# Designed miniproteins, single chains, continued (5), part 94

Each design is a single chain, and the fold is of that chain. pLDDT is the mean over its residues in the fold that is shown.

## One batch from the design tools (miniprotein)

Design m19263
Fold by ESMFold2-Fast:
Structure m19263 (fold): chain A 70 residues (1-70)
Amino acid sequence: SHADIVQVEIQIGVFEISRAASELVIARLEARGSTPAHLQRIAALRADIARIDEHIAELRAELQALKDSL
């Protein structure tokens, strides 16, 4: 339904905002220099972005399937 499409689009938007926020934090951390703990924090954030990208891809596939069923 159109309501299901709107709901999935909202979910994608929320993940895209979260992704952008994590990218901004990484940029700020990279500007501060490099200690081992600092680099580990950046690596953890990049891993979080990879998980978000996977969720966005799954939601986009769901969105396409919903549109194809119209």
Scores: mean pLDDT 88

Design m19264
Fold by ESMFold2-Fast:
Structure m19264 (fold): chain A 84 residues (1-84)
Amino acid sequence: MPLSVEEARAVIARADPATRAELDELLDRYARDGFDATLEATLARYRELARAAGVPEEDIARGEAQVRATLERLRPLFDAEASS
């Protein structure tokens, strides 16, 4: 489900410092390299974490599709936070 920019900002404001630092890195990458590069980096990280958790290889590809769809829904948040 897509989040409103205000709802997403409220979640980020409540995040711990480590989570905020990860989001700042994603925003920096988005501003520098654009959406596609940020998406690719996030998918690579998801794949690594899923394998470490023992997720079957067949399910990893389906999870990648879900991650892609989620990031596309959150794209307005990246734009808003990068401009703030």
Scores: mean pLDDT 69

Design m19265
Fold by ESMFold2-Fast:
Structure m19265 (fold): chain A 104 residues (1-104)
Amino acid sequence: MVKPESYAGVLVKLDSQAAVDAAKAQMQAFADAGYKRIDLLVYADAWTPQVQAYLAQLQQFAADISATTGAEVRLVVADERKAVQLYTATKLRQIGYEFDKALE
């Protein structure tokens, strides 16, 4: 099998400022740990103006992380089921990468 790339995922439900702040902290931690690709997977129960403002904060932070660390940050907006499926796939790739690194 092709070795997975250094890939990390962050799953966020846009329901509070605390969720946005936690997602920012997770993205920064992965970038600081040397992950070169970060998937930010975003969902919400309703797309209200407040939720759109939370999304805008995450879009700006993703751009800032990419500019400052060189990590490729991909923000994906989906329904909950699809966001969880994409996050699971990203985590499986991350685990495969970490397993391969442990076998060096």
Scores: mean pLDDT 79

Design m19266
Fold by ESMFold2-Fast:
Structure m19266 (fold): chain A 84 residues (1-84)
Amino acid sequence: KKIIEEGEKALDAIRKLAGATPEERPKWAQEAYEEIDKMEKLGAPKELVDALRKAVDATVQGRPEAGGYSAKAEKLLKELKEKL
């Protein structure tokens, strides 16, 4: 269940990052990356980790793909929760 907790924290940080002021963006990006790194160390599926990192990267860069990566990560995390 620890992977799920870190994944939910990562998604929350990504949501906060998307709505953040320029001054807040480094804080939320760092928090998201830290939670994703914890998930990877715990053996989270590579596709979930990759989707979360791409979501953070795209959100930080203001790229239009950010929403798609976030949606994919949210779906993958939900599927993982249902199995645990």
Scores: mean pLDDT 82

Design m19267
Fold by ESMFold2-Fast:
Structure m19267 (fold): chain A 75 residues (1-75)
Amino acid sequence: MPSPETLALFLAIVAGGEIYLVKKSFDKLGPERAKELIREAEEIIREVERLLGPDHPVARRLREEVREAKEKLEK
């Protein structure tokens, strides 16, 4: 039986991938698609926080990454 931590790490990989795609390929995605990916990542981060707690290093890292991606969208 996978632990909540194992499931959260899998989810973190998915959210991290979406955030990195926004950061690395913003020019190809455009602002509307990038906003959609960020919203999806935020939903996944919420699940990671539910499984591990908001103060867990993985949850904190994902929150920091999504804030940086959002900063690029606000400009």
Scores: mean pLDDT 80

Design m19268
Fold by ESMFold2-Fast:
Structure m19268 (fold): chain A 67 residues (1-67)
Amino acid sequence: MAALEILRELYEKYHHPKVKEIIELVEEIIEKMENTPLEKIDELRKENEKLGEKLNELVDEVLKYLE
């Protein structure tokens, strides 16, 4: 996820609170997906689509802000 790397680098340089919030949310989403129990894999597969959409929306918001 190249966008997440960019967000972390931006926070290190600028310490912008919104960037920090986005990074924390993105990391939570990724960790949740990685640590999903196998018993819920079918349901989580569909939930991952929603999480991916949310992640892309947050990333797009930051990228627009940087323009």
Scores: mean pLDDT 66

Design m19269
Fold by ESMFold2-Fast:
Structure m19269 (fold): chain A 75 residues (1-75)
Amino acid sequence: SRDQQLLQEAQEKVNEWIKEMEKKGATEEAQKYADQVLQTLQLYLQGISDEEYEKLTKEADEAFKKIYEKIEEIK
């Protein structure tokens, strides 16, 4: 219940943020980052290892960098 509410709230915030990224022309990159963040949150709630969490955080970081690169290309 609590975990489901947290995931739903995260999904709603992510959807709103994606709409803002769409205005900047980085929709695809924003969706990839959002998917990584939500997957990491789901796995974190399931009690993944510190090593797995670190790997997923690094992957999310790389996806976030791609958003910035895309926005900079469009300017």
Scores: mean pLDDT 80

Design m19270
Fold by ESMFold2-Fast:
Structure m19270 (fold): chain A 76 residues (1-76)
Amino acid sequence: MLGQQILLLLAEAGDRALSAAEIAERLGASVETVSLLLEIMAQEGLVARTRVGRTTLYRLTPAGRALAAEIRAQLA
């Protein structure tokens, strides 16, 4: 599921913030779909967004990091 892949990618990025375009490129998904999922995740408190000029960058919150760890355990 794409949402789980976004969470896992952001968890692997650690403290590095990623743009929707970079996430879409790395996952082979559309920027439109990734942007929609990131906004949903931000509303759920799983992802923090930061604006740098005209670019929005995304990182996991502590709650998002905990969920990513649970997802990773379920896939093992």
Scores: mean pLDDT 82

Design m19271
Fold by ESMFold2-Fast:
Structure m19271 (fold): chain A 88 residues (1-88)
Amino acid sequence: MESQREGELALEGLRLLQEAIEAYKRGEYEEAAKLALRAAELFLRSGTALEGAAESLRLAGKALKKLGKDEEAERLFEEAERLRRLAE
């Protein structure tokens, strides 16, 4: 549980999440979704950042809704909520 690699994965996830937020603000929804999904993957691999993973999946879902992919977005929102409840 306590490892430098675990913290490094969480920090990289935060960087990708910030890049995803910036892409979303610019209207680059495909890039925002891609970056946010990558951030979620890194947070999940860290094992200690379930809230970060949930936030990343939520942003990816928002970006997919902007692209008209409502069904895919809904699945990501459901997964984000499961992770958030697991973190509680």
Scores: mean pLDDT 85

Design m19272
Fold by ESMFold2-Fast:
Structure m19272 (fold): chain A 88 residues (1-88)
Amino acid sequence: EVEERAKRIKEILTKLAEEASQGNDIALAVLELYLAVIITSLKNQGKFEEAEKLRKLSDEFIAAVRAGDVEKANQLIDEIVELIKKAE
């Protein structure tokens, strides 16, 4: 179910971003790895355009998390989730 997967991804990204923004370096590393795995999965499915878009959004998202920009980070989570949902 596309909706259930999208919900799980949003929950994971939100939790890891909250922990990372509070100074949890392990949460930041897990967040980066989680996004890298999804990007690789899209490339393995032949969805190269979606993978490149996700890579750019992921870079911007990690920058927002590191800066403590909660509003920007939450906006980017929604954009990432919608991109992944469309790529299904």
Scores: mean pLDDT 85

Design m19273
Fold by ESMFold2-Fast:
Structure m19273 (fold): chain A 82 residues (1-82)
Amino acid sequence: TACDTADCQSAGDKIADAALSQDTETCCEALEELLECCLKNNCAAGAATAISDLADVAKENGMPDGLIECAEKKSSEAKELS
């Protein structure tokens, strides 16, 4: 059930960098790239879980609401596509 997302690491790096900079738009775009990459690898369920976990961590660290909202939305989309 764990997906190999090594090919999606560039999107993961963009998410981390944008989150540190609190750049909601860039982070949301990177989350979309991660979801698309995981869909190509038949890993939609894994993406949903990973993005959901990221949203929870973002909430605990006081990240902008827009970033959290985008992560929750992308997680829900990934779960529906599974």
Scores: mean pLDDT 74

Design m19274
Fold by ESMFold2-Fast:
Structure m19274 (fold): chain A 61 residues (1-61)
Amino acid sequence: SLLDEAQALYDEHRADLSPGLAAYVEEMIAALPSLSEEQQRAVLDVLRALVAEVDARRAAA
């Protein structure tokens, strides 16, 4: 499911996020069950973009 995918992405990258950004992402994920599928996909796209940025920094380190 989209929720499980978002949670898995967050869990794998949580340690690489600032506390403020992690809290924001947690709120987005918590809202997913109340969102439409289109809105869930939009949130997941934002999370994927964030993960790609974090992964690029990790690969450089």
Scores: mean pLDDT 76

Design m19275
Fold by ESMFold2-Fast:
Formats: C-alpha cells, sequence, structure tokens
Structure m19275 (fold): chain A 91 residues (1-91)
C-alpha cells in the first residue's frame, strides 16, 4: 500500500512536469531511454528510438486531448526508471 502510494505520487509528479514544462519532460524521457540503452545490453538502438517516439507521442497527445495520456506516458517512464534502478542495484 505505501509502495503503491509512492509510485502513484511519482507518476503524478512526472505527468505534471510533462504538462507544465514539455521541453524538460522530453529531456527526461531522452535521458532515461539513453541510460537504458547504455546499461541494458538486451535493448537495441532501434528499440530505444521507438520507445522514445512512443512516449513523446503520448505526451503530445496528452497536451492536446487528455491528462490520461500524460499519466500513461509517466507510467511508462516510471517503469523504465524502475528497470534502471534494478540494473544498477545488481552491480
Amino acid sequence: EEEERLRERYIRALAAIFKEDPLAGKFIVRQVVAELLRLDPSVTREEADELYRKIVELMEKGLKESDDFLLEAARLVYELIERLQKIKAEK
């Protein structure tokens, strides 16, 4: 329950950043995807580029249509951050 609350708070905070400062949001996504490509040997450059494109498209859609798409983009980024933290903890 507490871990779930922290996850939801982080996702909401990230979605708010995407809405208030889309340039900072896109920079965060680019950095997270680049770090994943650097640290995860199972991720190809093509997969990293596609993942960045997908998340940015959700952000752009969120800004025009509904905050639900910003939350979806934020959840995807949070999942990548969790994956990165797990990789770093194993080293």
Scores: mean pLDDT 83

Design m19276
Fold by ESMFold2-Fast:
Structure m19276 (fold): chain A 83 residues (1-83)
Amino acid sequence: MDEEIIEELLKLIEEKGMTPIQAVATLVDKGYEITEEIIKKVLEKLGKEELLEEVLKVKNSNEKERSEILKKLREREKKEAEE
């Protein structure tokens, strides 16, 4: 159900510290059917509706593009943690 997917996305974001982009890409790569409505509801609960277009772009990308986006986000976070 949509509610279960929304709860899983919120758990990845709030408990594991993932960005909305990382969380959506992770579940899409696991074979979850993430709709635009699910993304909107998650972003609304987080007060980050401005990220909708970026998250939709990731959802609509192919597997290779999503893997590259996730890799770049992880590398960016790692660099910010170091001087």
Scores: mean pLDDT 75

Design m19277
Fold by ESMFold2-Fast:
Structure m19277 (fold): chain A 93 residues (1-93)
Amino acid sequence: SGVRLDVLRAAARLAEEGYSPEEILEALRYANERLAGETVDGVSLFRGDEDIEAAVEAVENGDYSALKRPMSPTERRIAEALYRAAREYLERS
């Protein structure tokens, strides 16, 4: 399946901050569960485990090709929400 840009952007930011793929995977799984009931611009923030795994695999492989297309404002807002929730998890660990 194709990688979701909002998840990939959140994962890429965490990798830029020095977190390992394993730390990013656990943090994004937490973020996904935390945000499961939330929406941005009518779009669900729930991404599913396979979307998270695909994004983390892309980061592990250094494959950011999906980010070459511009992100929509909604995708950027969702990426920010995922990143913030993931950071909360990592700061508590």
Scores: mean pLDDT 82

Design m19278
Fold by ESMFold2-Fast:
Structure m19278 (fold): chain A 90 residues (1-90)
Amino acid sequence: SEAVERLRELVREFVKALNADDVEAAVEALRELKRAVEEAVPDPEVREANVAVLDAMIEDVKNLDGNPIKKVGLAMRALAVVVEAELAMR
């Protein structure tokens, strides 16, 4: 589906921005991912939980300071959000 492809695209853009140390691009990718989750995920509980995770991740990205361990953790959290959203859209 178009919504699933968009979520996957946004995670790729987020990871690319993290690897480039582009904080502004990483935050923008997470904001777009949050909008996509709000629009596409029909289950309110799954939607609200993943929106809260993404809001926390935006703040973590702003305080990242290039830390490679934190980058891996953020990439894994973004993948978990997309997997949960994709499952909730089935």
Scores: mean pLDDT 86

Design m19279
Fold by ESMFold2-Fast:
Structure m19279 (fold): chain A 89 residues (1-89)
Amino acid sequence: SEIVSHLNLAKIYLKLEQLDLAFEHVQKAVEIIKSTDDSSIPNGTLIELRNVLIDLGLELLKNNKPKEKTEEIQKYYDYVNSILKKRGI
């Protein structure tokens, strides 16, 4: 899955403290999710993405990255969380 590939790359870049690359890959994962039927995406993938968004958001704040990036991560979090909430998660 392209979503899982971008999610894994975001996790790797986050560990490497390459926050701009981690941001790019979570953005790509969310773009793919928005372009597909969200009901087709496994719970585990959405839960992992939500966790990566939390971790990345905290690291962006810690490293004084532009506010626009943290606001974008918050929007992605709200979107992913809304899907999980519809599923009772």
Scores: mean pLDDT 87

Design m19280
Fold by ESMFold2-Fast:
Parts: C-alpha cells; structure tokens; sequence
Structure m19280 (fold): chain A 87 residues (1-87)
C-alpha cells in the first residue's frame, strides 16, 4: 500500500539520520555527503506525502518516487561501504 511505502521511506530516512550522527565525529566529509542525500530523500517524501494527502497522487508519481529514492539509497550505501573500508 502507499501508506506502507511512506512508512518504509520514513524509517529509512530516520535510520540514515541516526547513522550520519554516529559517523560525523570520525568522518565529517562522508557525513556531509550522506546529509545531502538525506535532504533529497526528505524533499521527495515531503512532495509525495503532500500529493497523497491532497488526493492527487498518481501511479506514475509512485513509480518516480520509488526510482528516485532507490537511486539515493544506493548512493548512500556506496558511501557507507567506503567508510567501513577506511576504519
């Protein structure tokens, strides 16, 4: 359901925000890059939620949001893997 997708993205954003806070003292540059990705995910989610609440959300909006968030999640994962290799 759309509500389940929103809940999944909200949880992913919250988890990334916590992880950024943990990383920032040891790798502030990586934390900054992750923060930029987090901010983009928040913007996509806010726009998606606004359309859902207004009753204007289309199936195409859902596909686009899924695609954009997946891309950002993959970029964040790439950065996290690089951080682990540096520790």
Amino acid sequence: SIEEEIARWEKAIANLEKLIAEIEPTDPEAAKKLRELLDKMKEILDEFKAKYEAGTLTEEDLKKAQEEIEKLENEALSILVQIQDRL
Scores: mean pLDDT 86

Design m19281
Fold by ESMFold2-Fast:
Structure m19281 (fold): chain A 105 residues (1-105)
Amino acid sequence: SFYEELERLEEEASKLKKGGEVAKTVIQGAKKIAELLEKGDLELAIKLLENLKKYVSANIKDENYRKKIIELIEEAIRHAEKGDIESAKELLLKAAEKALEAAKL
């Protein structure tokens, strides 16, 4: 499931000696945002998506990964604004996966 995949990514991030903390923050943020989207707390979920975008911009050092993750978060915001919760969650999972990939550099 979506949450089982996020838990797997968080476990992988926790095993990294360096860089895992940024990935873990993105993964935990994605989990909290998804919970808010499922509860219908759309306004707060969108605020946290904007905050996640700012966090990625400040903390993901690789330019290519930073750009890709920001694009995924921006797409997630657009889907969330339309009430498309499933697409927003899928995009959040992809963003979390890319954050973990960036941490392995």
Scores: mean pLDDT 89

Design m19282
Fold by ESMFold2-Fast:
Structure m19282 (fold): chain A 79 residues (1-79)
Amino acid sequence: MDVAEEDGIDPLTRRPIKKGDRVAVIPKDGTRILVSSLESLSEDFSVEEIIEILNNDPDYDASLFSPGYVLKLLEEYKK
């Protein structure tokens, strides 16, 4: 996981990303996801439920990353 070098928007939760926040970076395009968003999802939902949210929830931009990539990040951060 990396640290945000500039402000932006988290595509999973639409929350603002601020410089200095801990982020996961997608290598294809440099898209940044807040680590706190991944932690929140892993606390509230099972891996299977997270896949369903990413595929079906209009508030999440599932087009920016595959469910398989998100699962790898969540496995790394799951207790």
Scores: mean pLDDT 62

Design m19283
Fold by ESMFold2-Fast:
Structure m19283 (fold): chain A 62 residues (1-62)
Amino acid sequence: MTFTREEVLEAVRASGLLSEKQLERLEKMLEGKEELTVEEIKEYLKNAGASEEQIEAILARL
């Protein structure tokens, strides 16, 4: 299953779990990405500084 960049960013924003700086980092990393797998989403969220608990909560909203 894949998700669009916009779906991922909306889920993250709606969760309220990432700081503004973490969101900016994530948005830059997802630039030019049209579709993302669950594995790619996990890796990008981790690289943006999200905790394992935050990643699981965000994925549950997708």
Scores: mean pLDDT 84

Design m19284
Fold by ESMFold2-Fast:
Structure m19284 (fold): chain A 91 residues (1-91)
Amino acid sequence: EEEARKKGEEALKIVRDALSEAEQVDPETAGPVREEVIKDLEEALKRGPEAQLYIAEQVKKRVDEWAKSLPPEVRERLQKALDEAIKLIKE
């Protein structure tokens, strides 16, 4: 339980950092996406590991759709960060 929360918190940090980097490239779109993604992940942290994983996968789908409009190098970094965050939740 405590470990699951710590992993979720670390996953949230990884996603926040990646979204902040992407926001410097596309500030108009990144702002709204960041707010929605962070809100969903913060809600997930309250629910435990199964719900965290489910919500994280939904977040990844949304971010992947947006990332298609980003430069390839930024897209790859953002997708990698989400994969790392989801892996932390899964263990």
Scores: mean pLDDT 72

Design m19285
Fold by ESMFold2-Fast:
Structure m19285 (fold): chain A 95 residues (1-95)
Amino acid sequence: SLEEIRRLVEEASKLVNEFEKTGDPELLKKAIETLERIAEAEPNPSIRKDLRQTIEEAKKLLDEGKYREAAITLGAAVTLLHIYVLMQEKAEEKA
């Protein structure tokens, strides 16, 4: 549901923001797991495909120890998902 996706996007945003304060790479791993849950809940196959590509890139960056680059990648994905959710909520309001 859109409500479930919104809640998961807010959780992913919190995890990325906590990483900016602590530098703990486990927070990025949790953010990736949260994005995987968003991809599973997303009914649009194009959005799911794009999310899964971003998740795989973030996983690769984490495996390479590039935590800052992984955080930037995850943060960009969270920002785009937040905009998407707001646009979908506005569309439902007009229906």
Scores: mean pLDDT 85

Design m19286
Fold by ESMFold2-Fast:
Structure m19286 (fold): chain A 65 residues (1-65)
Amino acid sequence: SKADQLRQQIAALETQPLTPARVAQLIDLYNQLIDLESAGSDPDTVDALKLMATAVLRLEYERAQ
């Protein structure tokens, strides 16, 4: 499935050191996964989940510096 492909791509990227480019790729992949898994949810809830995922990834990057 598309969700399984996204999870595999995320897992592969997460084995590598975080760089700004990889964080951007992870944000894009997680947003795509959230859209697929949150189909039919309230749009504000979906947007909040995407913002939370982005914030967590950016925090992980900052903490790794």
Scores: mean pLDDT 84

Design m19287
Fold by ESMFold2-Fast:
Structure m19287 (fold): chain A 60 residues (1-60)
Amino acid sequence: EVEKLKKEKEFLEFVLRNTEDMLELYKKAGMPQSKIDALEKQSKLLQARIDELEKQIKEL
């Protein structure tokens, strides 16, 4: 039961790390705000899902 949640969390954490790295680079490079906003929205959705999975794991 916890194994599936852990595996999904690990995968999402990997994706989030890459997204956050891209966000940092985009901000440093002065990319258009629309591109930065898109990545920020994506990272927030990923973080929210990770937080939800972590919460479920703690409840088990």
Scores: mean pLDDT 82

Design m19288
Fold by ESMFold2-Fast:
Structure m19288 (fold): chain A 94 residues (1-94)
Amino acid sequence: SKVAEALEKIIEELEAYVKEHPKATASDVEAFMALVVSELLKEIEDPEEKKKLQEAVGEIAGVFRKSFEEDGLSTEEAMKKAIEKGKEIIKKLE
Protein backbone atom coordinates (compact mmCIF):
# COMPACT_ATOMS: atom_id res chain seq x y z
CA SER A 1 0.00 0.00 0.00
CA LYS A 2 1.30 3.47 -0.94
CA VAL A 3 -0.44 4.82 2.19
CA ALA A 4 1.42 2.32 4.41
CA GLU A 5 4.75 3.17 2.69
CA ALA A 6 4.11 6.91 3.20
CA LEU A 7 3.23 6.37 6.88
CA GLU A 8 6.41 4.31 7.39
CA LYS A 9 8.45 7.23 5.96
CA ILE A 10 6.60 9.72 8.22
CA ILE A 11 7.36 7.59 11.31
CA GLU A 12 11.06 7.23 10.33
CA GLU A 13 11.37 11.00 9.75
CA LEU A 14 9.64 11.80 13.07
CA GLU A 15 11.87 9.37 15.01
CA ALA A 16 14.97 10.96 13.43
CA TYR A 17 13.68 14.50 14.07
CA VAL A 18 13.05 13.87 17.80
CA LYS A 19 16.54 12.33 18.22
CA GLU A 20 18.26 15.25 16.41
CA HIS A 21 16.12 18.01 18.02
CA PRO A 22 15.67 17.13 21.73
CA LYS A 23 14.64 20.77 22.46
CA ALA A 24 11.89 20.80 19.80
CA THR A 25 8.54 22.26 20.90
CA ALA A 26 5.18 20.69 20.08
CA SER A 27 4.66 23.34 17.36
CA ASP A 28 8.10 22.53 15.86
CA VAL A 29 7.11 18.85 15.66
CA GLU A 30 3.71 19.66 14.12
CA ALA A 31 5.33 21.98 11.52
CA PHE A 32 7.89 19.28 10.61
CA MET A 33 5.16 16.62 10.31
CA ALA A 34 3.13 18.93 8.01
CA LEU A 35 6.16 19.41 5.72
CA VAL A 36 6.85 15.65 5.49
CA VAL A 37 3.16 14.90 4.79
CA SER A 38 2.99 17.64 2.12
CA GLU A 39 5.95 16.10 0.24
CA LEU A 40 4.54 12.55 0.41
CA LEU A 41 1.09 13.70 -0.80
CA LYS A 42 2.78 14.93 -4.03
CA GLU A 43 3.73 11.28 -4.80
CA ILE A 44 0.16 9.97 -4.40
CA GLU A 45 -2.19 10.42 -7.39
CA ASP A 46 -5.25 8.45 -6.17
CA PRO A 47 -7.71 10.75 -4.29
CA GLU A 48 -8.84 7.87 -2.04
CA GLU A 49 -5.22 7.10 -1.04
CA LYS A 50 -4.63 10.83 -0.34
CA LYS A 51 -7.73 10.83 1.89
CA LYS A 52 -6.58 7.69 3.75
CA LEU A 53 -3.12 9.21 4.35
CA GLN A 54 -4.64 12.51 5.57
CA GLU A 55 -7.03 10.63 7.92
CA ALA A 56 -4.16 8.50 9.30
CA VAL A 57 -1.98 11.60 9.83
CA GLY A 58 -4.93 13.27 11.57
CA GLU A 59 -5.17 10.33 14.00
CA ILE A 60 -1.40 10.40 14.65
CA ALA A 61 -1.45 14.19 15.22
CA GLY A 62 -4.52 13.79 17.46
CA VAL A 63 -2.72 11.29 19.71
CA PHE A 64 0.28 13.66 19.92
CA ARG A 65 -1.91 16.66 20.87
CA LYS A 66 -3.94 14.68 23.44
CA SER A 67 -0.79 13.21 25.03
CA PHE A 68 0.91 16.61 25.19
CA GLU A 69 -2.05 18.89 26.10
CA GLU A 70 -4.43 16.64 28.08
CA ASP A 71 -2.16 13.92 29.56
CA GLY A 72 0.70 16.35 30.36
CA LEU A 73 3.42 14.28 28.66
CA SER A 74 6.67 15.81 27.38
CA THR A 75 7.10 16.40 23.63
CA GLU A 76 9.33 13.29 23.46
CA GLU A 77 6.81 11.07 25.34
CA ALA A 78 3.84 12.45 23.34
CA MET A 79 5.75 11.70 20.11
CA LYS A 80 6.39 8.10 21.24
CA LYS A 81 2.61 7.69 21.71
CA ALA A 82 1.96 9.20 18.26
CA ILE A 83 4.53 6.84 16.67
CA GLU A 84 2.84 3.84 18.38
CA LYS A 85 -0.50 4.94 16.86
CA GLY A 86 1.15 5.25 13.44
CA LYS A 87 2.52 1.70 13.70
CA GLU A 88 -0.97 0.40 14.62
CA ILE A 89 -2.47 2.10 11.54
CA ILE A 90 0.26 0.63 9.27
CA LYS A 91 -0.44 -2.87 10.66
CA LYS A 92 -4.16 -2.50 9.76
CA LEU A 93 -3.27 -1.38 6.19
CA GLU A 94 -1.03 -4.43 5.57
Scores: mean pLDDT 82

Design m19289
Fold by ESMFold2-Fast:
Structure m19289 (fold): chain A 111 residues (1-111)
Amino acid sequence: STREELEEALERAEEAVRQGDLEAVREAARRVVEAAKKSKDVDLILEAGKRLYELGVEALKQGKLELALVLFETAAELFEIALKQKPSLEGQIGLGMARLGIGVVKTLLSK
């Protein structure tokens, strides 16, 4: 099931974040995006974007800038995938918040 693939990929991404392995997070994030592109469950894609965005905020609070960037970029891509399937206010707000997060992290990384 494409729903089960997305749920499994999301759980693996959250575990990689807990372990603090940036390369594992990048790999898991790619799998989440691939699963989302196959999924027709827009609500689940929005939930995945929201969960990864929230993890990005926590990473940013901890000063883990590269981790926060990967999470915000992945969240933005998930919200874009959801919006392409079905326009929604939730998707637009999520995308705007994720893009703001990307901008903040890039500003902090530029020295």
Scores: mean pLDDT 89

Design m19290
Fold by ESMFold2-Fast:
Structure m19290 (fold): chain A 86 residues (1-86)
Amino acid sequence: MEITEEEKIEKIVKALMATHKKKKDASELTDEEMEKAYKETSNEEKLEILQEFVKLLKESPASTPSLQKLLAYLEEKIAELKKELE
């Protein structure tokens, strides 16, 4: 019912994958289009997109608790994808 912090982060990751693949803003994409784009994105492409996003977040001068949680989740996801590709 209430969306969890983990579900919010997962939605952001799916939106990021879809926006990168479709070259559209997240607001122009439906949840179905985001889910489809995420499923159609290879583990290698996911890794590249997530690494670019982490780099942008680390270059940001703003450091909030929410941003740090998102960064930690993305770093964990990247580690899982790297392990899968080994």
Scores: mean pLDDT 70

Design m19291
Fold by ESMFold2-Fast:
Structure m19291 (fold): chain A 84 residues (1-84)
Amino acid sequence: VKDKIKETILKAVEGKISVEEAKKELQNIAKENNLSKDEIKKIMDSVVPEVLNIPGGAPPIVRDLIDPKKLKIVEELRKSALSV
């Protein structure tokens, strides 16, 4: 479950799929695994550092050194997950 969510976010960050397609895949994963919006959001938040290659233990400020386009994609996915 967590691995599928991570892979979907990674595909969007790599430009293999659009943010809208990634959102649909995340909704499908949630439906197949009976996850609430809150649960899928928590899983997304846990995998984002791995997707952006942020080393465990790196301070949050290191995110400012990441490709801004990749960070923007992640933020758009988070905003979409919060849309009712």
Scores: mean pLDDT 65

Design m19292
Fold by ESMFold2-Fast:
Structure m19292 (fold): chain A 93 residues (1-93)
Amino acid sequence: SREKIQKILEERDKEHGEELLELEERAKAGDKKAKEELGRFVLELLEEIEPYIDTEEQRQVLEMMKIAAQGWVEGKGEEGMEEALKKAEEYLK
């Protein structure tokens, strides 16, 4: 359900929005620890929303985001996370 996913995203933004923005800025600057922490936050979020995925497009975006976030946690693959997040917002509206 989109409504449940949106509620989860809104609650996390209220609780961690400023921290996530700081981590994102540091990650863009090349801070490996910030990338790892951001990746873990994204993985936790994806696990929380996964039961509420209703469409194939949402599932495809979820899988792409999982791969990108795992790559960040492992110090591999920096590319595509911003695009994956943008697509996730579009499909999770």
Scores: mean pLDDT 72

Design m19293
Fold by ESMFold2-Fast:
Structure m19293 (fold): chain A 83 residues (1-83)
Amino acid sequence: AAPPRVLADKDEVKVGETLHLVASAAEGPITLRVLKDGKVVAEATSASTVLRLDFTPKEPGTYTFVATDANGRTAEKTVKVTE
């Protein structure tokens, strides 16, 4: 099966601006975790092969979005957040 994928509509946003994320995999469930400085700040799960998440960062920094599929495979997308 193909590995999971994570796409973000932007590579850089400002604090308070909404990011639109799409995670996809060949098989569900899909979990999408939002990490900042190694800490999980948000999480979403879908039973489907597609997961959409709107995320509005509250702090500047580098955010990593990690998608995990039903088989434990992961994909990552990094977004920079500025003031």
Scores: mean pLDDT 85

Design m19294
Fold by ESMFold2-Fast:
Structure m19294 (fold): chain A 80 residues (1-80)
Amino acid sequence: MTYTVTLVLPDGSVGELVIDTSLSNFEIANKVANYILTHSEDVLKGVGQALRVIGLALDNEDLSGEEFAKLIDEFFKSLP
């Protein structure tokens, strides 16, 4: 199944990424990280945000892809 994540980039711009929830948490994290890195104007803040997403995959490798996609969505919703 697919899940649409709303991303908030370091510059405050908003993007959407459709995630295939059959992917592993690391594959999902890599797709999100690549989106951040290719769309962030602030390279250093983009790298920091991408590393936090990868860290979520490392800390939550026991979650299903669907649960992890929801966790990523909540992470971006928690940003100021």
Scores: mean pLDDT 80

Design m19295
Fold by ESMFold2-Fast:
Structure m19295 (fold): chain A 90 residues (1-90)
Amino acid sequence: LSSEEISVLREFFLYLKNLGLLKTTNYANSDPETLSVSTLLIAIKEALVIWGDVPDSTILDILVRHRNDLEAAYLELRELAKQSNLKIVG
């Protein structure tokens, strides 16, 4: 991963933490600087309830594209989660 991808993953983890979305995960008290990239991606998927098979590359693309607007990243990932989860529930 690029330094930009790692940076945006950590920033988004903190964004989710500030929204209280990590409180429902095992990562609520974790420091993003100490977490591996794979663990950061797992934490994000758990916080957003992404049950479907969403590639890590898709999540990274959305985060990098919206790096200056983490709210937009959050909204797009929530919509992706809904669409992905419908394949499991429907």
Scores: mean pLDDT 76

Design m19296
Fold by ESMFold2-Fast:
Structure m19296 (fold): chain A 86 residues (1-86)
Amino acid sequence: SIERWLEILNRFYELALKSKDKHKLILKLVATGILLSSLDDESLEKVVERAEEILKQTEEGKISVEEGIDKMGDIASEAALANPYG
């Protein structure tokens, strides 16, 4: 659901605020959010679990905040490309 995606984005935002280049990371999150806003609920549901896994890896320090945010963008882009309604 969109609520799960908003939780993911909010938690990444908190991580970005604590990072050295917070402005760059926040702009990347905004771009991802805009892309997600173009998707239907079915497309969002198909990829939300993958996004939650990336968030967990980022919060555990297994990947950097920037890498986690970039992977979020990749997931959102893949979902958009698979959407038959644009």
Scores: mean pLDDT 82

